# Ledger of designs, part 61: designed miniproteins, single chains, continued (3)

Each design is a single chain, and the fold is of that chain. pLDDT is the mean over its residues in the fold that is shown.

## One batch from the design tools (miniprotein)

Design m10103
Fold by ESMFold2-Fast:
Structure m10103 (fold): chain A 85 residues (1-85)
Amino acid sequence: SDAEEAAIAARVAEETARLVEKLGLPGAKEVAEKLRQAGRAAAAGDWESAQRLIDEARRIAKEAGALEEFTQAVAEAQKQVAAEQ
């Protein structure tokens, strides 16, 4: 359902933000803030805003030299959320 998809997307965004902060990545605060905003947009069904905010988070990570670590954190968050279902 759309509500289930929204809940999963919001959980992935929050888990990614938590992992980014835990790993102490360069730009972690700004990246985590954008990811949490993306999670709230996804929970509201605003997929366009969610995607834009994720793209902004990725850009901040890239500028900080942490793009690979950011990509790995997203993949890990997706695996953790899938395992919790």
Scores: mean pLDDT 85

Design m10104
Fold by ESMFold2-Fast:
Structure m10104 (fold): chain A 56 residues (1-56)
Amino acid sequence: GRMPERFVADPEVVDELERLSDAGDLEGLWQKLLELTKQGKLPQSTGDAAQRGLRA
């Protein structure tokens, strides 16, 4: 669509998340996703997924 209703993360942020995933640092990856969600850079649904990953 011309105006997607999804938040667009900065490419640098996406690269950082991919690097953490590739390194197998799942805990750091989930914590970073939660932090970005709290900063309003990612949708709330992403924070919910990150909470499940951390088993908080």
Scores: mean pLDDT 64

Design m10105
Fold by ESMFold2-Fast:
Structure m10105 (fold): chain A 73 residues (1-73)
Amino acid sequence: SEKQKRLERARKLIDEAEKYLNSPPPDIEKAKNYLRAAALILGDYELARKAMNATVEELKQLIEELRKRIDAE
């Protein structure tokens, strides 16, 4: 149950990151912050670090990677 609640929280943060990235105009800094928060909740410190230095294309790839990781749980 605690693991499930953590995964649900991370999914919501990833959805927010994607929402800000796809907003007109894109809010890149908010997208980075939400993606970093999701990665930290999942204990993925490397992904959290990569998110801060990511290009828009890299952010899209990191969002997909983190979603796949959650779905594999």
Scores: mean pLDDT 84

Design m10106
Fold by ESMFold2-Fast:
Structure m10106 (fold): chain A 89 residues (1-89)
Amino acid sequence: LPVKPGQKVGVIGDPGSGSVRGVMGGLIGLGAEVKLYGARSVEEAREAARRLSKEVDIVVVVTGPTMSLEDARAAAEAAREEGTPVVGP
């Protein structure tokens, strides 16, 4: 789903990751309002996704050193269960 200016976007990923910073920079450049949540396990990723889904229009999930593809998929599925559009992984 394309991100539009003024949309609220929740990013789930490792806050220390260059990949996460790059994604956030791109979203801010598109005019989005961005919130970041870190997750270090499948359970934390799912909980972050559920929390963000209540506050944002779109959830973006980014893999990194502390967030595996499995963690990212769990976050994406949790956001979809809340009815929130997801981008990634």
Scores: mean pLDDT 77

Design m10107
Fold by ESMFold2-Fast:
Structure m10107 (fold): chain A 107 residues (1-107)
Amino acid sequence: AEAGRAALRELAERFRAEDPELAALLEETGRRLAAAPSEEEAEAELARLGDELVERGLLEPEEVERLREADRRDPGRGKAEALNEILIERRREAAAVILLAIQEARA
């Protein structure tokens, strides 16, 4: 829960300029996770974030299918775990793109 909350805050900060809608949604979910009285309620908030991202068209088709498959195997919890993995991957991709841009600026 703690690590996921920190990751959502970092991701929101990184995307605030490029995708303010995504950043706002991540920030709101991070606050809800911080206020969640149990792990089950924290997982439910992540699952809800996944549904919201699908509804708003903020996920790639592959990511949408990953959430659906995970939810089918383990309703709610599987979706929350799959979303956490997708958010971690997006954070890594953003870092890789930034590193590539820095290398190009040096050339």
Scores: mean pLDDT 67

Design m10108
Fold by ESMFold2-Fast:
Order: structure tokens, then sequence, then C-alpha cells
Structure m10108 (fold): chain A 104 residues (1-104)
């Protein structure tokens, strides 16, 4: 199976967005990160693995989509999205999600 989470950037430009995806389940997944529908990162996560994606120069109102596809077993993926303020360097939590997927 497949699941997705969508995050929208605040009404200001960001120096960087940091997407952290952790597989807390027993299966294996493919994680894809898209910025405004364009693929910017992809990783395969086995049990207990974490992938970190960096997206530079993200604009106000940009959309970040995280797609999780089950390759084997059942997985729960914890997603956290953080933005780095372009002016101050402050790290802000933009959102989080937990997605559960099972291979068919």
Amino acid sequence: GEAKAVFKTPAKDLKRVIVTATNTGEGTVEVSVLLNGKLVGKAILRQGETAIFFIDNVKAGDEIEVVVKALSGTSTIKIEVRGVNADTGEVILLGSAELTVKAE
C-alpha cells in the first residue's frame, strides 16, 4: 500500500526545509519527497532506519509532499518537517505525521 502527507510552508521564505522520516515498523518502505510536485529526494527505509532530506531556498506557500510506499511487511513512518528561517536561522516545526502502510 501507499500513503502520503502534505505540508505547506508558512507565509515567508525559508533558507532550508528538513524532512525527517523514521521507520518504526518491521517492514521496508520507499519514501519520496516532492516540492510542488517535483521529486527532490528518495530513500529506502528498513526497520528502525531514518532518512533526512534537505530542501534549500523554499518559498512562502510551497507544498512539500511525503509519499510512503510499502515494499514489504507493515511499517509505521514518523515524519517531521522543520523549516529554517531565512532571516533569523531559527528552526520551526512546520508539521508532523504518522503513516502506516502494508505491502499488498
Scores: mean pLDDT 86

Design m10109
Fold by ESMFold2-Fast:
Structure m10109 (fold): chain A 89 residues (1-89)
Amino acid sequence: MRDEQLKIGELLQEIVDILKQSGLDTTQSVNEIVKLVRKSAKEGVPVEKVEREVTEWAKQQGLNEEQAEKIGKLAGEIYEILKGKKFFP
């Protein structure tokens, strides 16, 4: 449990660093990503859909393709950790 929380924190920090480099509001952007992850968990969608939705959101915010895809992958990793540890029903 503790190791998983630390891993989530590390993944969130990587997302924050990318968002900050892009000049985005990190608090607002992280909240939007968390909303997408939570909605996907409630709907029981596959991780690939989470990665796609977060990547598309990031592209809409003006991030380049590499940054957007990296944020999408990081959000997908967070989603899999939370799902695997039964943080979602």
Scores: mean pLDDT 78

Design m10110
Fold by ESMFold2-Fast:
Structure m10110 (fold): chain A 114 residues (1-114)
Amino acid sequence: LEEEIKEAEKKGDKKRLANLYFELGWQYLQKGDYEKAIEYFEKAKRIYEELGDKVGLATVYAFLGLVYRRLGEYQKADEYIKKAEELAKEIPDPVTRLRILSLIEAARYGLAPP
């Protein structure tokens, strides 16, 4: 995973790089390393913003909300959940939108997203 990140950086493959940062953030979240999870979700967030990837960005916001909720940072968690919901409503495909909204709902309660 770390070697794949270095290769994606060298090639300028921003889509792959964002996905790899997100995957690494998820791995740290599963291990309970919330600080590193936030670091890598923030890195993925910046790239998804640059690419205009609303699905990726909404997903990252939901996971940031989940992490901050688990840290007891309820105000930050609520802010990220609201941002995720706003982006999810803009997703035109109803199946993808439902999937992201389900993810956001799980994150709102501190549950692992489906």
Scores: mean pLDDT 83

Design m10111
Fold by ESMFold2-Fast:
Structure m10111 (fold): chain A 83 residues (1-83)
Amino acid sequence: MKEEGAENLRKAVEELEKELEEVKELLKEGKYEEAAKRALLLAITAGLLEAAASFLGDEETKERARKLREEAKRIYEEAEKKL
């Protein structure tokens, strides 16, 4: 069960990494409102995954989630400046 939970958490982080790339494309396309909205949701979700990884002692996944949260916040701020 614990190993299965850790694997699901890593898979969730991988999915968010893909979402981050989609949000970057929205920024490049000038879709700032959609980019800001998706970046904000991604930052919140990444924060939750960071906390879960920390609780499980998965330092690698925690660090990946932290980087996702920081990058998503950066994109959110950039998109908001364009609105």
Scores: mean pLDDT 83

Design m10112
Fold by ESMFold2-Fast:
Structure m10112 (fold): chain A 82 residues (1-82)
Amino acid sequence: KYLEILENIKKGTNPEEAQKFREFMTNKEELSDILSEYLKTGNEKEFEKKAEELLKKDPSLTKEEVEALKEYALEIKKINEE
């Protein structure tokens, strides 16, 4: 799952896992942009809006994947606040 790849990269995992993430994000460039903006701004409402728009635009993206991405971004935010 892409969420697992993201966590492995965050933990400073090996280059192999980083490559898998880059391959996924190359196919999901808009999702990558939305995540990057959220991590930079911390604006939860804007993230949810853009994620919902992407879900409607990209038929290969599922609601479950969007929810997992949102949870991952929120977890990063909480860690950074502590």
Scores: mean pLDDT 63

Design m10113
Fold by ESMFold2-Fast:
Structure m10113 (fold): chain A 63 residues (1-63)
Amino acid sequence: RELERRRIRLEVVLKLTEKYGKNITAKMARVAIEAADRAFEQGMTPEEALKVGIEAAEKELKK
């Protein structure tokens, strides 16, 4: 669903900005969006896809 995909992408970016602010990188944002989009395409709910995206960005930050 196109509108839900756009909402997930926006929420991922907003959550990362709120949580990491100055420490967010363009790579973290891209990784999070790609992971969330993939999870949603695989049939996960919007909320679960959002969580997957944030977790992917956090894993990238910890590298």
Scores: mean pLDDT 75

Design m10114
Fold by ESMFold2-Fast:
Structure m10114 (fold): chain A 59 residues (1-59)
Amino acid sequence: SASSYAGAAGAAGHDGDAEGAAKYGRLAMQFGSPGGGLAARAGEAGDSEAAAVYGAIGS
């Protein structure tokens, strides 16, 4: 689900994996999570901390 992908983006961001956060955040956005989209954008910018926060909100 969108929330599961957003949660995965948040977990990747928490682990410092900005690339993983971007990947899972994009998948979350495709399934309807705006928080996942924000996590993807943060991950693409290399901001794993912001990706963790937005991914958690989207889950």
Scores: mean pLDDT 81

Design m10115
Fold by ESMFold2-Fast:
Structure m10115 (fold): chain A 95 residues (1-95)
Amino acid sequence: SSIEEEMREQLIKLLEKMKESNELSKEFFDELIEKVKAGASLEELYELINKKIKEYEEKIKAGIDVEKSLEQMMDLGVVEVAIAVLETVAKRLKK
């Protein structure tokens, strides 16, 4: 299997674990898992996550669902870091 394919499988495993511990974020993690399975690139996933973070940032600024919005932004931030790490590892394995 390709390095990219193996990295996608590891990302899916991580997202499934995060989904189990994040009841409030379950629906978004389901969406991310579906996108990964549909062959979305790491860049596309990163853009999707960043767009979602911006939506929660605007809610916080408006004083709407601040606690839930902060929790969502933190969860999404962890996923962004994981994607960045996986991309770095994939590039390093291309020898």
Scores: mean pLDDT 77

Design m10116
Fold by ESMFold2-Fast:
Structure m10116 (fold): chain A 87 residues (1-87)
Amino acid sequence: MLEEIRKLSKGELVRLADEYVQAGDFEKAKLVAEVLIEKGMVKYAEQVRAAKTPAEVFEIIKRLAEELGVDPSSVATALGLIITQLE
């Protein structure tokens, strides 16, 4: 599984993380978050933590969603998983 998900794009991984969270499969969601961390997504999680207002958080999520071609809610879920993994 882990080697298979490492071949996916950042956008595919963000969608997959959201799918596993919606399914209640938090163990697999955590594995996807680990691969997202390996692919450099930590920088965006840190930007969200450094944001001072909800509007700044929304802009970070929106820009990343546009860049990856995914739903903003999937980005929010994936970044939330990464933040949890870093704590």
Scores: mean pLDDT 83

Design m10117
Fold by ESMFold2-Fast:
Structure m10117 (fold): chain A 80 residues (1-80)
Amino acid sequence: ALEKIEELARETEERLKKAKSDEELRKIAKEFLDKLGVDYEEARKEALEKIKKYGNPVTTRLLVVGSIEIAIKKALEKIE
């Protein structure tokens, strides 16, 4: 379970580096969260709140990266 999450995270990071548009970034994030069984809209909402709390400008890349980080955290908590 942990090994599978780490593998998916590495593959997703490489895809994000190659992404050339905001639409592609969102698609990559949705596919990753779906594979982890995490709701995209819930993770996106939590990422948005975190970005706003730290005073960072809201960008698609930050929302996508934040959503992925929240999804990994939620998936790891389910393995406990």
Scores: mean pLDDT 77

Design m10118
Fold by ESMFold2-Fast:
Structure m10118 (fold): chain A 88 residues (1-88)
Amino acid sequence: MEERILEEIRELLREQGYSEEEIEELVEAARRQARAVAIRRIARERGLDRSASWAEWEEAWAAAPEEERERAFLEALEEILRALREEL
């Protein structure tokens, strides 16, 4: 599932004329952004608000089941893909 979403991002960027090096940089940026969004989502579900530290958010993420982390990450990636489709 993750690779399918990333492949669709790569295709969109390639259609816009980005180089393969630029595509991989942007894909890694998308992964980092998706991870940050997923961490915030899990932390909020665990009762942490925006006043909590990033370390507290990462601790909540580490305590979450792998299936919950994977779902939150994939949802964040799909949101990024949707935004790219709307802007490109």
Scores: mean pLDDT 80

Design m10119
Fold by ESMFold2-Fast:
Structure m10119 (fold): chain A 102 residues (1-102)
Amino acid sequence: GSSKIEEIKKKMIELLEEILKNEDLSEGEKTLLKGLISQIKKVKTMEELKELIARVLAFLKGIGNEKLVEKLLEILRKAGFSEEEIKEIKEKAEKLLEEGKK
């Protein structure tokens, strides 16, 4: 329901803001995470949220930022995504990455 998405969005934003405050990040990584927070605030459905995360993961994988990929996956787990939902997001990201290479 709408309650579940709002709780997940709130927790994701809190965890992303904690990373921005406490972790040593490049200027590009900070800009990307701030942009992700802004876009999360705008999504209205779980499908839109999963698609947004998949696009960000595809981008990070495409540039070889495996450390930030793993941090983002941990955020998904802590925010309340199931392992099945995380697998779905990862599969969407791999498809987007392959389409971007064409």
Scores: mean pLDDT 84

Design m10120
Fold by ESMFold2-Fast:
Order: C-alpha cells, then structure tokens, then sequence
Structure m10120 (fold): chain A 73 residues (1-73)
C-alpha cells in the first residue's frame, strides 16, 4: 500500500525534525541531516494523497525555517 508507505515515511521525517529541535545550535552535520530530511520530504510531496499535503507542507516550512535559522547563526 503506497499510502501506508507514505504515512510511514512521513512519520520518520517528523521524528527526524523532533530530534533536530533538541539542539538549540546546529552544527554542520545537523544542518546536513536537516537538508536530507527536506530532500526526502520534497520527493514525497508529489506522491502524497490530498489529505496529507497540509501536514507535508507544514513540515517542509518548519525544516526550511530551521535550516535558515541555523545558517543565520
């Protein structure tokens, strides 16, 4: 089931973001990890059913904001 696989991937990406939020300052490895999560999320988005798209968009925006904040520091 493609939808179930998408939901599982989304759950893993959410966990990755949660781990990143534990560090107030991001090093290069954490920024690279965030970029990899963002790449995976962007690849997932066009395959996602309509009801998951708002959640995916919110996660994407949060990852983008986290990367931007880390690079500004």
Amino acid sequence: DEELRIEAELALLRMGLSVLKLSPVKDESEIEFARRLLERLRALEPRAPAHLRPEIAALREELEALIAEALAS
Scores: mean pLDDT 82

Design m10121
Fold by ESMFold2-Fast:
Parts: structure tokens; C-alpha cells; sequence
Structure m10121 (fold): chain A 103 residues (1-103)
């Protein structure tokens, strides 16, 4: 299971690198590959891969919008991705804080 998640992260990073270079078509392909690996990991009991899949799906949709030149949709998706990242960080920080309170 951890191998599938690691492969997903590697594909996600390749997608982000392509996205930063403006190669949205390559980013789309790599994000699709990452989603498949995260889904396989989640199906095998890696619940953390469910959130990774959901975040990557939004980044895939953003890459598709940018590749299509859909400026309005791309801006909306960028705001959604930013909110998801902030929420994910906040949720993880709360969970970490709870562990310190219990220790």
C-alpha cells in the first residue's frame, strides 16, 4: 500500500514540475497517473490517499482549464485548490496539537 502512495506522490511531483513550466498537458497526464495510484492505495486500505486523490483531482481540473485557456474556470479552481490546501494544513495542525495535549 505505501508503495502505491509513494508512486502517487512521485507522479504528483512530476505533474507540479510540468505545471510550473507551463506544460499543462504533461501536468494533466501526470496528475491522472497520480490519481490512479492514490485510488489503488486507498482501495487497499490507505485512507490518507483518499485526501491526496481529492486534492490532485482539483489540480488536474485546474491544469485542464489552463490548457483550454478557460481563464474564468481556472481562477475559480485556483481559489478552490488554495482553500483545500489551507483546510488540509489546518486539519493536520489540529490533529498534531491534540497529540501534544494527550501526551
Amino acid sequence: VSKLRKEGIEKYNEGMEAYKKGDYKTAEKKFQEAIKKYQEAAEKGDSSSKRSKDLTQKELDLAKAKAAGDTEKAKQLEEEVKKDIVSYISDNLIEIGKQFDES
Scores: mean pLDDT 74

Design m10122
Fold by ESMFold2-Fast:
Structure m10122 (fold): chain A 94 residues (1-94)
Amino acid sequence: SRRRLILEAEIDIGMARILLGINKLLGKADEELIERAVRLLERALENAIKAKDKDLVKEVLDMAKDILKMDISDELKRRIEELIKKAEEFLESL
């Protein structure tokens, strides 16, 4: 169901936003919290693309770009860059 894919993506985005908010309150990049947020955004992007929801894809893209500005590992940076590329490719395909 398209509505279920949208709801699941919205939940994952909301949870990622909470984790990134906690990370900000700690005043230091917590790589485990950021990795958990990235995993949620990866799943949210997959569901948003399956649902063909441009607004959710853009929201994930914006959050990923914000994470890329943080002091993160090269592994997380590569995962985020791949997520950004997938989101941009989807938006160009429409």
Scores: mean pLDDT 89

Design m10123
Fold by ESMFold2-Fast:
Structure m10123 (fold): chain A 83 residues (1-83)
Amino acid sequence: SDDRYLALEYYRKGVKAYEEKNYEEALAYFEKAREHALKAKDYGLVAVVYEKMAEVYKEMGDYEKAEEYKKLAEEYRKKALEE
C-alpha cells in the first residue's frame, strides 16, 4: 500500500537523521513513519519505529520517554504476532 511505502520512506529518513545526530529531525520523521504504518495496519513496522524513537530519546538523555516508547514497541510487537 501507499501508506506502507511512505512509512518505509519516512523510516529511512529518520534513521539517516539519527545517524547524523539530528535527533529532533529523526523524531519528526519517525512520527510520520508511525502514522503511515498505523494506517497500513503494519503493527510490526509500528513496533520498529517506536523502538527507534526510544533509542533517540535515550541518546537525548530522556530516559522516561525512552522507557515509554520501548513499552509501546513491545505492545505493538505483541499485536503484530496476533494479526
Scores: mean pLDDT 90

Design m10124
Fold by ESMFold2-Fast:
Structure m10124 (fold): chain A 99 residues (1-99)
Amino acid sequence: MTDEEILKSLDALFKGADLDNDGTITKEELRGLVETLLPSNQPLTDEEIDALIAKYDKDGDGTLNKDEFYEFVIDLLSKYNPELAKKVKEVYEKRKAEE
């Protein structure tokens, strides 16, 4: 996957979950995205997904902002594909520094 494909995937995931275009994503939407991101041979349990969501939902309002969402995605990837997680993090940080 190229850097451009990673950025497009992150942007598409965030926009797909952010139905209201208010810059926040619900826990329910995150669960659906996690199912899409998981390799078929390495699924996470609902408990692991809930634990990750709870870790990044610091406000306790049931939603994640854009930065919390990207941190969640990177942390999720690091559990089953640390090499991909590192690449995604590097690409995201480049985008953040640019804009």
Scores: mean pLDDT 70

Design m10125
Fold by ESMFold2-Fast:
Order: sequence, then C-alpha cells, then structure tokens
Structure m10125 (fold): chain A 81 residues (1-81)
Amino acid sequence: MLDPSKTIIKVVVKGTAKSVEAFVQKIRELEAEYKNIWDIKVEGLTVEIYGPEKYREDVLKAAQEIAKEYEKATISEEVLK
C-alpha cells in the first residue's frame, strides 16, 4: 500500500529580504503557527519548508507568508518520493 505519510512536500523560498531582522522573526512565528510543518531550514536568505503531502496547503501558506518578507521572492515546490 502507498503510504501518503511517506510523501513529503519541500518548498524553497529564495530572494532578497526587506529586513533580515523581520525575516528571522517571521520564521519563528510561522514555526509556532503551522504545527503541520515538520521542519524549516534556513541558509542565509534561503528557506526550505518540509511537511507531509496531506498538509501541502499549510506548507504553501507558510512559504507565502515568508515570501512577503522579500522584495522579490521565488517559490519552488518539490515532492520528495
């Protein structure tokens, strides 16, 4: 049986931040708000958000909220097997 819980959505947000301080604060707020997100990894101004496929909507909403902190953002989605 295909187990949907083994399918992970990875969303990557990249861009130029309006304020690094506001960006960091936003990530902390989203980690508290979106309990269905498994992990948020930050490397400079690149954010990787991981969550189960069944909660893809929550993962995308978190990515969109982070993208608001950028002057110009690129959002990409990947399905991890």
Scores: mean pLDDT 73

Design m10126
Fold by ESMFold2-Fast:
Structure m10126 (fold): chain A 90 residues (1-90)
Amino acid sequence: SEHRIELLEAAIKAIEDAIKNKYSPEDMKVLLELVRKLAEHFLDEETREEILEIIDKALEAIEKGDMEAAFEELRRLREKLREALEKEKA
């Protein structure tokens, strides 16, 4: 789906921006909630479960004030979204 490709590319770009510019905890929570909604509505069950687990770990890290762990989870999220994007481009 072209719409799914567009959304995945936008999500990946937003995560890359968050990593590069060291988003605040508040901005990261907004980003993670948007990616959660994307996963719930547009991704297959297997990919959705993996992405939601990473999002939950990132949110837990933010709640604990561990921003380095939060950014590590964002890097994992980026890789999983890239995998989902490659499946859609097939």
Scores: mean pLDDT 86

Design m10127
Fold by ESMFold2-Fast:
Structure m10127 (fold): chain A 75 residues (1-75)
Amino acid sequence: MMSEEEKKELISIVESLLSTEESEELKLVKKALENEDFEKVLKEAEEKGVLNQVKATMIYLAELIGVEVPEIFKD
């Protein structure tokens, strides 16, 4: 599980990206990081047709700062 500091860093990166380009997958990644309700966020992403984008974005951001993503995003 990500530390509070790692989550804050990722949220800051996502907010910076959202300020330049509004994206549904980035909004859902931010929501997952803030609430840690990953299962609910992934269900919402599937309903919106951006499930693969949300998973890929989360993996990319975690790799960028050197942290492990929750297993649920790897499936």
Scores: mean pLDDT 75

Design m10128
Fold by ESMFold2-Fast:
Structure m10128 (fold): chain A 58 residues (1-58)
Amino acid sequence: SRADATAEEAAKIVAEMTKEGKTSEEIYEKVGPIVAQLNEEEATKVVEAVLEALEKYG
């Protein structure tokens, strides 16, 4: 689904930015607008993917 594709993209952004040494604040600034444009179900999936990526790579 589009939500699954967006979640994968967001997780990839988090992983790449974490490897580049970006701060959590910078990552939130990048991902925030992506989540803000989604409905509640899609936003939940994306937020879960972002948190999982932060746990794995942060």
Scores: mean pLDDT 78

Design m10129
Fold by ESMFold2-Fast:
Structure m10129 (fold): chain A 82 residues (1-82)
Amino acid sequence: MKIEDLSKEELINQYKEMLTKIDEEIARLKAEISRLKAELQDPNLTPEQKAEIQRRIAELESRLTDLENMKKFLEKQIEKLK
Protein backbone atom coordinates (compact mmCIF):
# COMPACT_ATOMS: atom_id res chain seq x y z
CA MET A 1 0.00 0.00 0.00
CA LYS A 2 1.34 3.46 -0.93
CA ILE A 3 1.70 6.13 1.81
CA GLU A 4 -0.55 8.39 -0.33
CA ASP A 5 -3.39 5.82 0.12
CA LEU A 6 -3.43 6.38 3.92
CA SER A 7 -5.00 9.23 5.84
CA LYS A 8 -2.88 11.02 8.48
CA GLU A 9 -5.03 9.38 11.18
CA GLU A 10 -4.59 5.89 9.67
CA LEU A 11 -0.80 6.36 9.49
CA ILE A 12 -0.68 7.49 13.17
CA ASN A 13 -2.79 4.43 14.11
CA GLN A 14 -0.38 2.08 12.25
CA TYR A 15 2.62 3.58 14.10
CA LYS A 16 0.73 3.28 17.44
CA GLU A 17 0.02 -0.43 16.73
CA MET A 18 3.73 -0.95 15.98
CA LEU A 19 4.62 0.86 19.24
CA THR A 20 2.24 -1.40 21.23
CA LYS A 21 3.96 -4.53 19.85
CA ILE A 22 7.42 -3.02 20.49
CA ASP A 23 6.41 -2.08 24.09
CA GLU A 24 5.23 -5.67 24.69
CA GLU A 25 8.55 -7.08 23.39
CA ILE A 26 10.59 -4.52 25.42
CA ALA A 27 8.67 -5.50 28.59
CA ARG A 28 9.31 -9.22 27.92
CA LEU A 29 13.05 -8.63 27.27
CA LYS A 30 13.40 -6.47 30.43
CA ALA A 31 11.73 -9.23 32.49
CA GLU A 32 14.09 -11.89 31.05
CA ILE A 33 17.19 -9.68 31.63
CA SER A 34 16.07 -9.10 35.26
CA ARG A 35 15.56 -12.86 35.76
CA LEU A 36 19.04 -13.64 34.35
CA LYS A 37 20.66 -10.89 36.49
CA ALA A 38 18.98 -12.41 39.58
CA GLU A 39 20.27 -15.88 38.52
CA LEU A 40 23.77 -14.37 38.18
CA GLN A 41 23.69 -13.55 41.95
CA ASP A 42 23.83 -17.31 42.78
CA PRO A 43 27.22 -17.87 44.54
CA ASN A 44 27.15 -21.59 43.52
CA LEU A 45 27.50 -20.82 39.77
CA THR A 46 30.58 -22.20 38.02
CA PRO A 47 32.72 -19.71 36.02
CA GLU A 48 31.40 -21.35 32.80
CA GLN A 49 27.73 -20.99 33.91
CA LYS A 50 28.37 -17.35 34.91
CA ALA A 51 29.98 -16.60 31.50
CA GLU A 52 27.00 -18.20 29.65
CA ILE A 53 24.46 -16.13 31.65
CA GLN A 54 26.51 -12.93 31.03
CA ARG A 55 26.62 -13.74 27.27
CA ARG A 56 22.81 -14.21 27.24
CA ILE A 57 22.29 -10.90 29.09
CA ALA A 58 24.52 -9.08 26.55
CA GLU A 59 22.52 -10.54 23.60
CA LEU A 60 19.18 -9.51 25.17
CA GLU A 61 20.49 -6.01 26.08
CA SER A 62 21.61 -5.54 22.44
CA ARG A 63 18.10 -6.55 21.24
CA LEU A 64 16.52 -4.21 23.82
CA THR A 65 18.66 -1.26 22.58
CA ASP A 66 17.53 -1.91 18.97
CA LEU A 67 13.85 -1.95 20.02
CA GLU A 68 14.22 1.22 22.16
CA ASN A 69 15.82 3.01 19.16
CA MET A 70 12.95 1.84 16.91
CA LYS A 71 10.42 3.07 19.51
CA LYS A 72 12.07 6.54 19.65
CA PHE A 73 12.01 6.74 15.82
CA LEU A 74 8.28 5.87 15.67
CA GLU A 75 7.42 8.32 18.50
CA LYS A 76 9.17 11.12 16.55
CA GLN A 77 7.20 10.18 13.40
CA ILE A 78 3.89 10.38 15.33
CA GLU A 79 4.81 13.83 16.76
CA LYS A 80 5.65 15.13 13.25
CA LEU A 81 2.18 13.99 12.05
CA LYS A 82 0.33 15.92 14.81
Scores: mean pLDDT 83

Design m10130
Fold by ESMFold2-Fast:
Structure m10130 (fold): chain A 85 residues (1-85)
Amino acid sequence: MSEEEALERIESLLDEAIEALKKGDYETAKKLLEEIKEILKEFVSEELAKRIKPKLEEILEILEKQEQFELIKILEEINEILNSG
């Protein structure tokens, strides 16, 4: 997978996660966030981080409002990966 393909895949997964959260489907949202995390472990760059950060912030706001602390922990792990690259 190229960096561009990884970015497109991550953006698609982020959009799917946002829709799952809006529907209250936390099981699907968790699976999508874990898949994003696995892709980011292999493909992380400053440009990729900048492009996905706004959608990650939107997801965080939804999770905080819905008190989904287990999913917030996954987002914290994702942010740690982004800050490490």
Scores: mean pLDDT 82

Design m10131
Fold by ESMFold2-Fast:
Structure m10131 (fold): chain A 76 residues (1-76)
Amino acid sequence: SKEEELLKRYDEIAEEVRELMEKNKLSKETLEKINEIYRKAAEEAGKLYKEGKYEEALKVGVEMLERIKELIESEV
């Protein structure tokens, strides 16, 4: 299903982001930007999840992680 594909993609990117954060000494400014991206995505995905829009909620999570990954890679 599309949900299973998105969940797999989420898990894969989450692991990549975790490794990037562990390997790189991120600035306070970069960490603050990551926190803001996470906060906004969590609010949006939470609303979608409550409405039963699980695929859309997972897509928000994937897009959040992709944006965080790009941010970290641009700073390294």
Scores: mean pLDDT 85

Design m10132
Fold by ESMFold2-Fast:
Structure m10132 (fold): chain A 61 residues (1-61)
Amino acid sequence: SDLEELKELMEQNIALTPDSEKEAARESAKRLIEYLEKKGDEELVKKAIEGAKNAIASLKE
């Protein structure tokens, strides 16, 4: 599902985040996923996926 893809992407992003910021990133990710699950808005999930992909791409260069 799109939510499962988003969770995987957010885990990758957290892995690339500085150690001092990892816990805040995990909490933000958890909150966002819970919000999206409650909303049931597929377009919001797709936007979150694109945002996560862009963040990962910028960190992997």
Scores: mean pLDDT 79

Design m10133
Fold by ESMFold2-Fast:
Structure m10133 (fold): chain A 76 residues (1-76)
Amino acid sequence: MTPEQIMEERLNQFLDLYKANKDKLTEEQEAQVQRMGGEINLVLQLARDGILPMEEAMKIVDELLKEMEAIAKEAA
């Protein structure tokens, strides 16, 4: 699997968790998830532009996915 494919898979997992839990999120959790989504988009852009190493971008996205998983568990 290429780094780009891994990144796309992580993004899809993030979006799926958000969609499944959107109605259960508090206003604070919703705001946090929106900021996290913006951060993922920025990190992806910086990696594609060669400003941020792809390995660092993947690590950041993995940490954000873990935070989303934690939010989803709390919302359940």
Scores: mean pLDDT 80

Design m10134
Fold by ESMFold2-Fast:
Structure m10134 (fold): chain A 55 residues (1-55)
Amino acid sequence: MSPEEIENFDRAAMAYLFLRAIEGREPSVEEVANMAGVSKAFARRVMELLKKNKT
């Protein structure tokens, strides 16, 4: 994984956690992608990995 990919992952993960905390609900892929500045496909993959690891 490149340093840029790791940085994008951390940004998407932080956006997901922040939006969940603030809204008290599951954020949409679009909300996470827009906040993190990443593609919707990348945001969706990060969200799925975080959901799986928290269960």
Scores: mean pLDDT 76

Design m10135
Fold by ESMFold2-Fast:
Structure m10135 (fold): chain A 95 residues (1-95)
Amino acid sequence: SMLSLLELARQYLEQARRALEQGDLDLARQYLEQAIGYLLTKITGLRMSARTTEQGNKVAEIEKLVNQGLQALQDGDLERALELLEQALEKLEEL
């Protein structure tokens, strides 16, 4: 079956967590970058389809979490990046 964007993001975040637990920082970074790509693709679709100001505000808050995760990744804080991206995924799944 074709996985949804959120299911792909979840799988990559789970792989990133495992890589971090094993001390493989390069592999963790690669998985976090893949997860960010899927999360941003989902956010773009949701932004284009938002019907209410409340929905738009929730999407913008989640986009802020993904951007904070990307910044943490750029700063080399892979654990913080993972936590922020997991929070973004959880909020997207609640929409």
Scores: mean pLDDT 88

Design m10136
Fold by ESMFold2-Fast:
Structure m10136 (fold): chain A 82 residues (1-82)
Amino acid sequence: MSPEVREQIAEDSRRFAGLAMKTIAKLAGYEEDAETMEKVGLDMARLQEAGVSRKDIAKKAVETLRKAGAPKSLIDTFESLL
C-alpha cells in the first residue's frame, strides 16, 4: 500500500477513535469532558499505531485527563485499566 493511502486510512481510524470516545463520554454523563475524551481517543489511536503497549497508552491517557482537570471518577476508570 502506498504511504499516502496508508496515512489516509490511519487518519480516518484516528478520527473514528476520537468520535467514539467523545460519544461514550456524553452517554456516560461526562459532557463537559467530551472534547478531552475525543483528544484522548485520537492520542490513543496514534500511540497504538506507533506500537506503544496498552499499559503505556493507558498511562498517557490518565496523564492527559489529569492535566485537563477531568473528574476523579473518570481518571479512576482509566487507572483501573493499568
Scores: mean pLDDT 78

